# Designed miniproteins, single chains, continued (4): the designs that were tried, part 108

Each design is a single chain, and the fold is of that chain. pLDDT is the mean over its residues in the fold that is shown.

## One batch from the design tools (miniprotein)

Design m15990
Fold by ESMFold2-Fast:
Structure m15990 (fold): chain A 100 residues (1-100)
Amino acid sequence: SMEDEKNKLISEAEKKINELFLNTVKAYEAGDEEAFLENLREIAKVYRELAEKTGDPVFREAAEEIERLIEEYKAGKLTPDEVLGRLLSIRREARRRRAA
């Protein structure tokens, strides 16, 4: 079914997002700002790709929110801890709205 296909795409994307999230945390712990930003950009890209494949606006909203977090962080408006906290919130909300 289309729902089974969508669930498979979401599962594959969630696995990749989890790996990237763990890399974001490791970059933060190491003080590696370049790696921190790169992993955040890759998470946003995974959500954008998922939005295109599923047509679900939840994933586009998640990508746009992460892109805003990156710009706010670069502008000095958010600390890395605040970025990580908001990223967890974005991930949780996306899962809540899409979990079967």
Scores: mean pLDDT 87

Design m15991
Fold by ESMFold2-Fast:
Structure m15991 (fold): chain A 56 residues (1-56)
Amino acid sequence: SHMEKVIEQFKEMVELWKKRYSKEEVLAFLDHLIERLKDVNPEIAEYLEKIKKELE
């Protein structure tokens, strides 16, 4: 589905962040993105919250 492909793109983005930035920086990036997406795409925001919890 289109949503599955969008989620894959976010997953790839987070994997790139994990290779280039510290854990603290990646968590901050995820918090910022979740805050922005909560109202416009709650499904993606929920997925990002799961990734954040796994990184903690």
Scores: mean pLDDT 81

Design m15993
Fold by ESMFold2-Fast:
Structure m15993 (fold): chain A 78 residues (1-78)
Amino acid sequence: MIEKISPLKYLDKETNEEFYLLAEEEIGDKIYYLTASGEVIVVDKKDPNKVERLPVRAIPDSLDEPITLSPKEAVEKA
């Protein structure tokens, strides 16, 4: 279970691991969290105990332009 402790800081209640978010996106019945460690955590709204951790395949190497970080796009882009 993922719990929000403060703005941009979350706790995984099963592991007692704290992590920081770079971005949060809600798509349908799922919430995607992009972590500062470079992984995406996917939570199902109907079952918050179903947490899936996915490695980010691509983060833009250039931040020369203001880029909106989409956790879903970070997972889907090769």
Scores: mean pLDDT 60

Design m15994
Fold by ESMFold2-Fast:
Structure m15994 (fold): chain A 71 residues (1-71)
Amino acid sequence: MSKEELDAEIRAALATMQAALVKASGASPEELREVADRIERTADEIAGVNPKAAEYLREVAEELRKLAESK
């Protein structure tokens, strides 16, 4: 695994953990949207290296935005 591939994998894992933590909290709609925006930025940055992980992160970000809309 190259440094670029390792970085992408670590960033995807951290973003996934952050999403899980914010979903488990009593986060405000604003906090949910902020985390979703950060996850989407991570997805865009790793899309060239790990497109499947990027697609998954985009789905996670969309789920967080839907949770924010329901509050």
Scores: mean pLDDT 82

Design m15995
Fold by ESMFold2-Fast:
Structure m15995 (fold): chain A 95 residues (1-95)
Amino acid sequence: SVLKEALDKMIEAIEKSTDPEAIVALARGIIDAAEVALQRHPDDKELAEYIIEALNKVKEIIEKHRDQLDPEVYEELLARIDEVISKAKELIEKS
């Protein structure tokens, strides 16, 4: 999937980044792409499972950089990640 390849590249970029601004931009991009993917493919259980794994990786990276991020941005990103993961889990349970 072109989407999975694009998300994997963004995750690799965020893992290698030491720039807080780049980390925030990449995290927001991954979250936005994941939300759109779930909306367009609500019956794709494998995609939902992939998104849960991908967002958990992003969450770990954000948590490691907590002290470098604005507290409000940090809390926003974690809340959005948890919301999208919850949505993906609901789609898996309904399938």
Scores: mean pLDDT 86

Design m15996
Fold by ESMFold2-Fast:
Structure m15996 (fold): chain A 62 residues (1-62)
Amino acid sequence: SLEERIKGTLENGQKFGELVAKALGEKGPVEVTVTVDGDKATVTLKIGDFERSFTTPLSGLS
């Protein structure tokens, strides 16, 4: 289901964010947000002052 894909994306994003935070020496919280708009999802990763967003088709969520 879409909810399971979003949950998987949040869990994988959290793990990836923790690795990125370690690589950058950041000690702030890792935040992952998924926003769905039509057939697309926007994933935002935020670690301290580091913030990146990317848009992917819903089929790109894992």
Scores: mean pLDDT 74

Design m15997
Fold by ESMFold2-Fast:
Structure m15997 (fold): chain A 72 residues (1-72)
Amino acid sequence: KDEELKKIKERTIEEIDKIIAETDDIVEMTNKINLLLVKTQKELKKIVSDNEAAKIVREIARYAIERMAEKE
């Protein structure tokens, strides 16, 4: 199950990087990332507690915000 968590995190980060690279509009980028995070939280809840899933999604969201800031 630890391997499943790692794969979900890695896939989500890769998809965030792709969205940021391919999307020029900040609002569209934010909407796409939010939809991805909702989907990721649902997948995580199947493996971990709701509280742990929310914590992981919050960590990934912080990563996304930092990456978006780097793009200006």
Scores: mean pLDDT 82

Design m15998
Fold by ESMFold2-Fast:
Formats: sequence, structure tokens, C-alpha cells
Structure m15998 (fold): chain A 57 residues (1-57)
Amino acid sequence: STAAFVEAVELLAEAKRALDAGDLETARRLIAEAQKTDPRLRPEADVLLAEVDRAEA
């Protein structure tokens, strides 16, 4: 649904803000919530998750 897509996009935007702030735990949680909300955003979520993983190194 359109509403689920918009919500998932907002969750990924929040995840990106958390990553930029260095809050990797919050970023991972928000990415997981976005994927549950709309799995069509899986590719975008995977890219952001890879960025979180690199930040932990």
C-alpha cells in the first residue's frame, strides 16, 4: 500500500539520521522496521545496512 511505502521511507530516513549521529543500534532497528513495513524497500535497506556495518569496523 502507498501508506506502508511512505512509512517505510520515513523509517529509512530516520535510520540514516541515526547512522550519521553514530547511533548504530538505532539505525539497525529502524532498517529492520522499514523492511517489515514494506519489503519492496529491501534494496535501499540493504545499502544502508552495509553502511552501518562499515561504520562498525
Scores: mean pLDDT 85

Design m15999
Fold by ESMFold2-Fast:
Structure m15999 (fold): chain A 100 residues (1-100)
Amino acid sequence: MEEIEKEIEELKKKIAEEKDKYKKAIYLYQLGLLLYDAGKYEEAAKYLEEAIELLEEAAPTSPALGLTYLQLGIVYEKLGKYEEAEEYYKKAQEVFDKFA
């Protein structure tokens, strides 16, 4: 969709300019969601992996990390990487269990 492509470009600019690790990770997560909606699963995985790296450093106990693990699991499932998807679903569950 043309609207998604424009939002992708705007998010890429925000990511390049953002110096705050947490905010940058949130933009990367949003970019991953838009790429997933656009059917660009390999690119979605790449940006979600980068978001996870930043969230593990800046906010390791945040719900944002759990949601990003969950989304990467969904992306790996679309790529046919079922074992990797299961690993990230387990990581998401471990984060969410800390808030139980």
Scores: mean pLDDT 86

Design m16000
Fold by ESMFold2-Fast:
Structure m16000 (fold): chain A 60 residues (1-60)
Amino acid sequence: TDELEAEIERTRALIEEVRKQMEEAKKNGDKKTYARYEMVRAILEGGLFFLEKLLEKRKE
């Protein structure tokens, strides 16, 4: 298994977990926790985009 492919899958799983935490915070009316996880999700999505670009370059 490629290390990049493994990291992409791990990052996707983390994004899914963060989305669950955001939904929990929203349900509890915790706006501060929601905002924190929203920032974390954005960072992870940016990282995922970068990892996918690296994988594309290796397959050329």
Scores: mean pLDDT 83

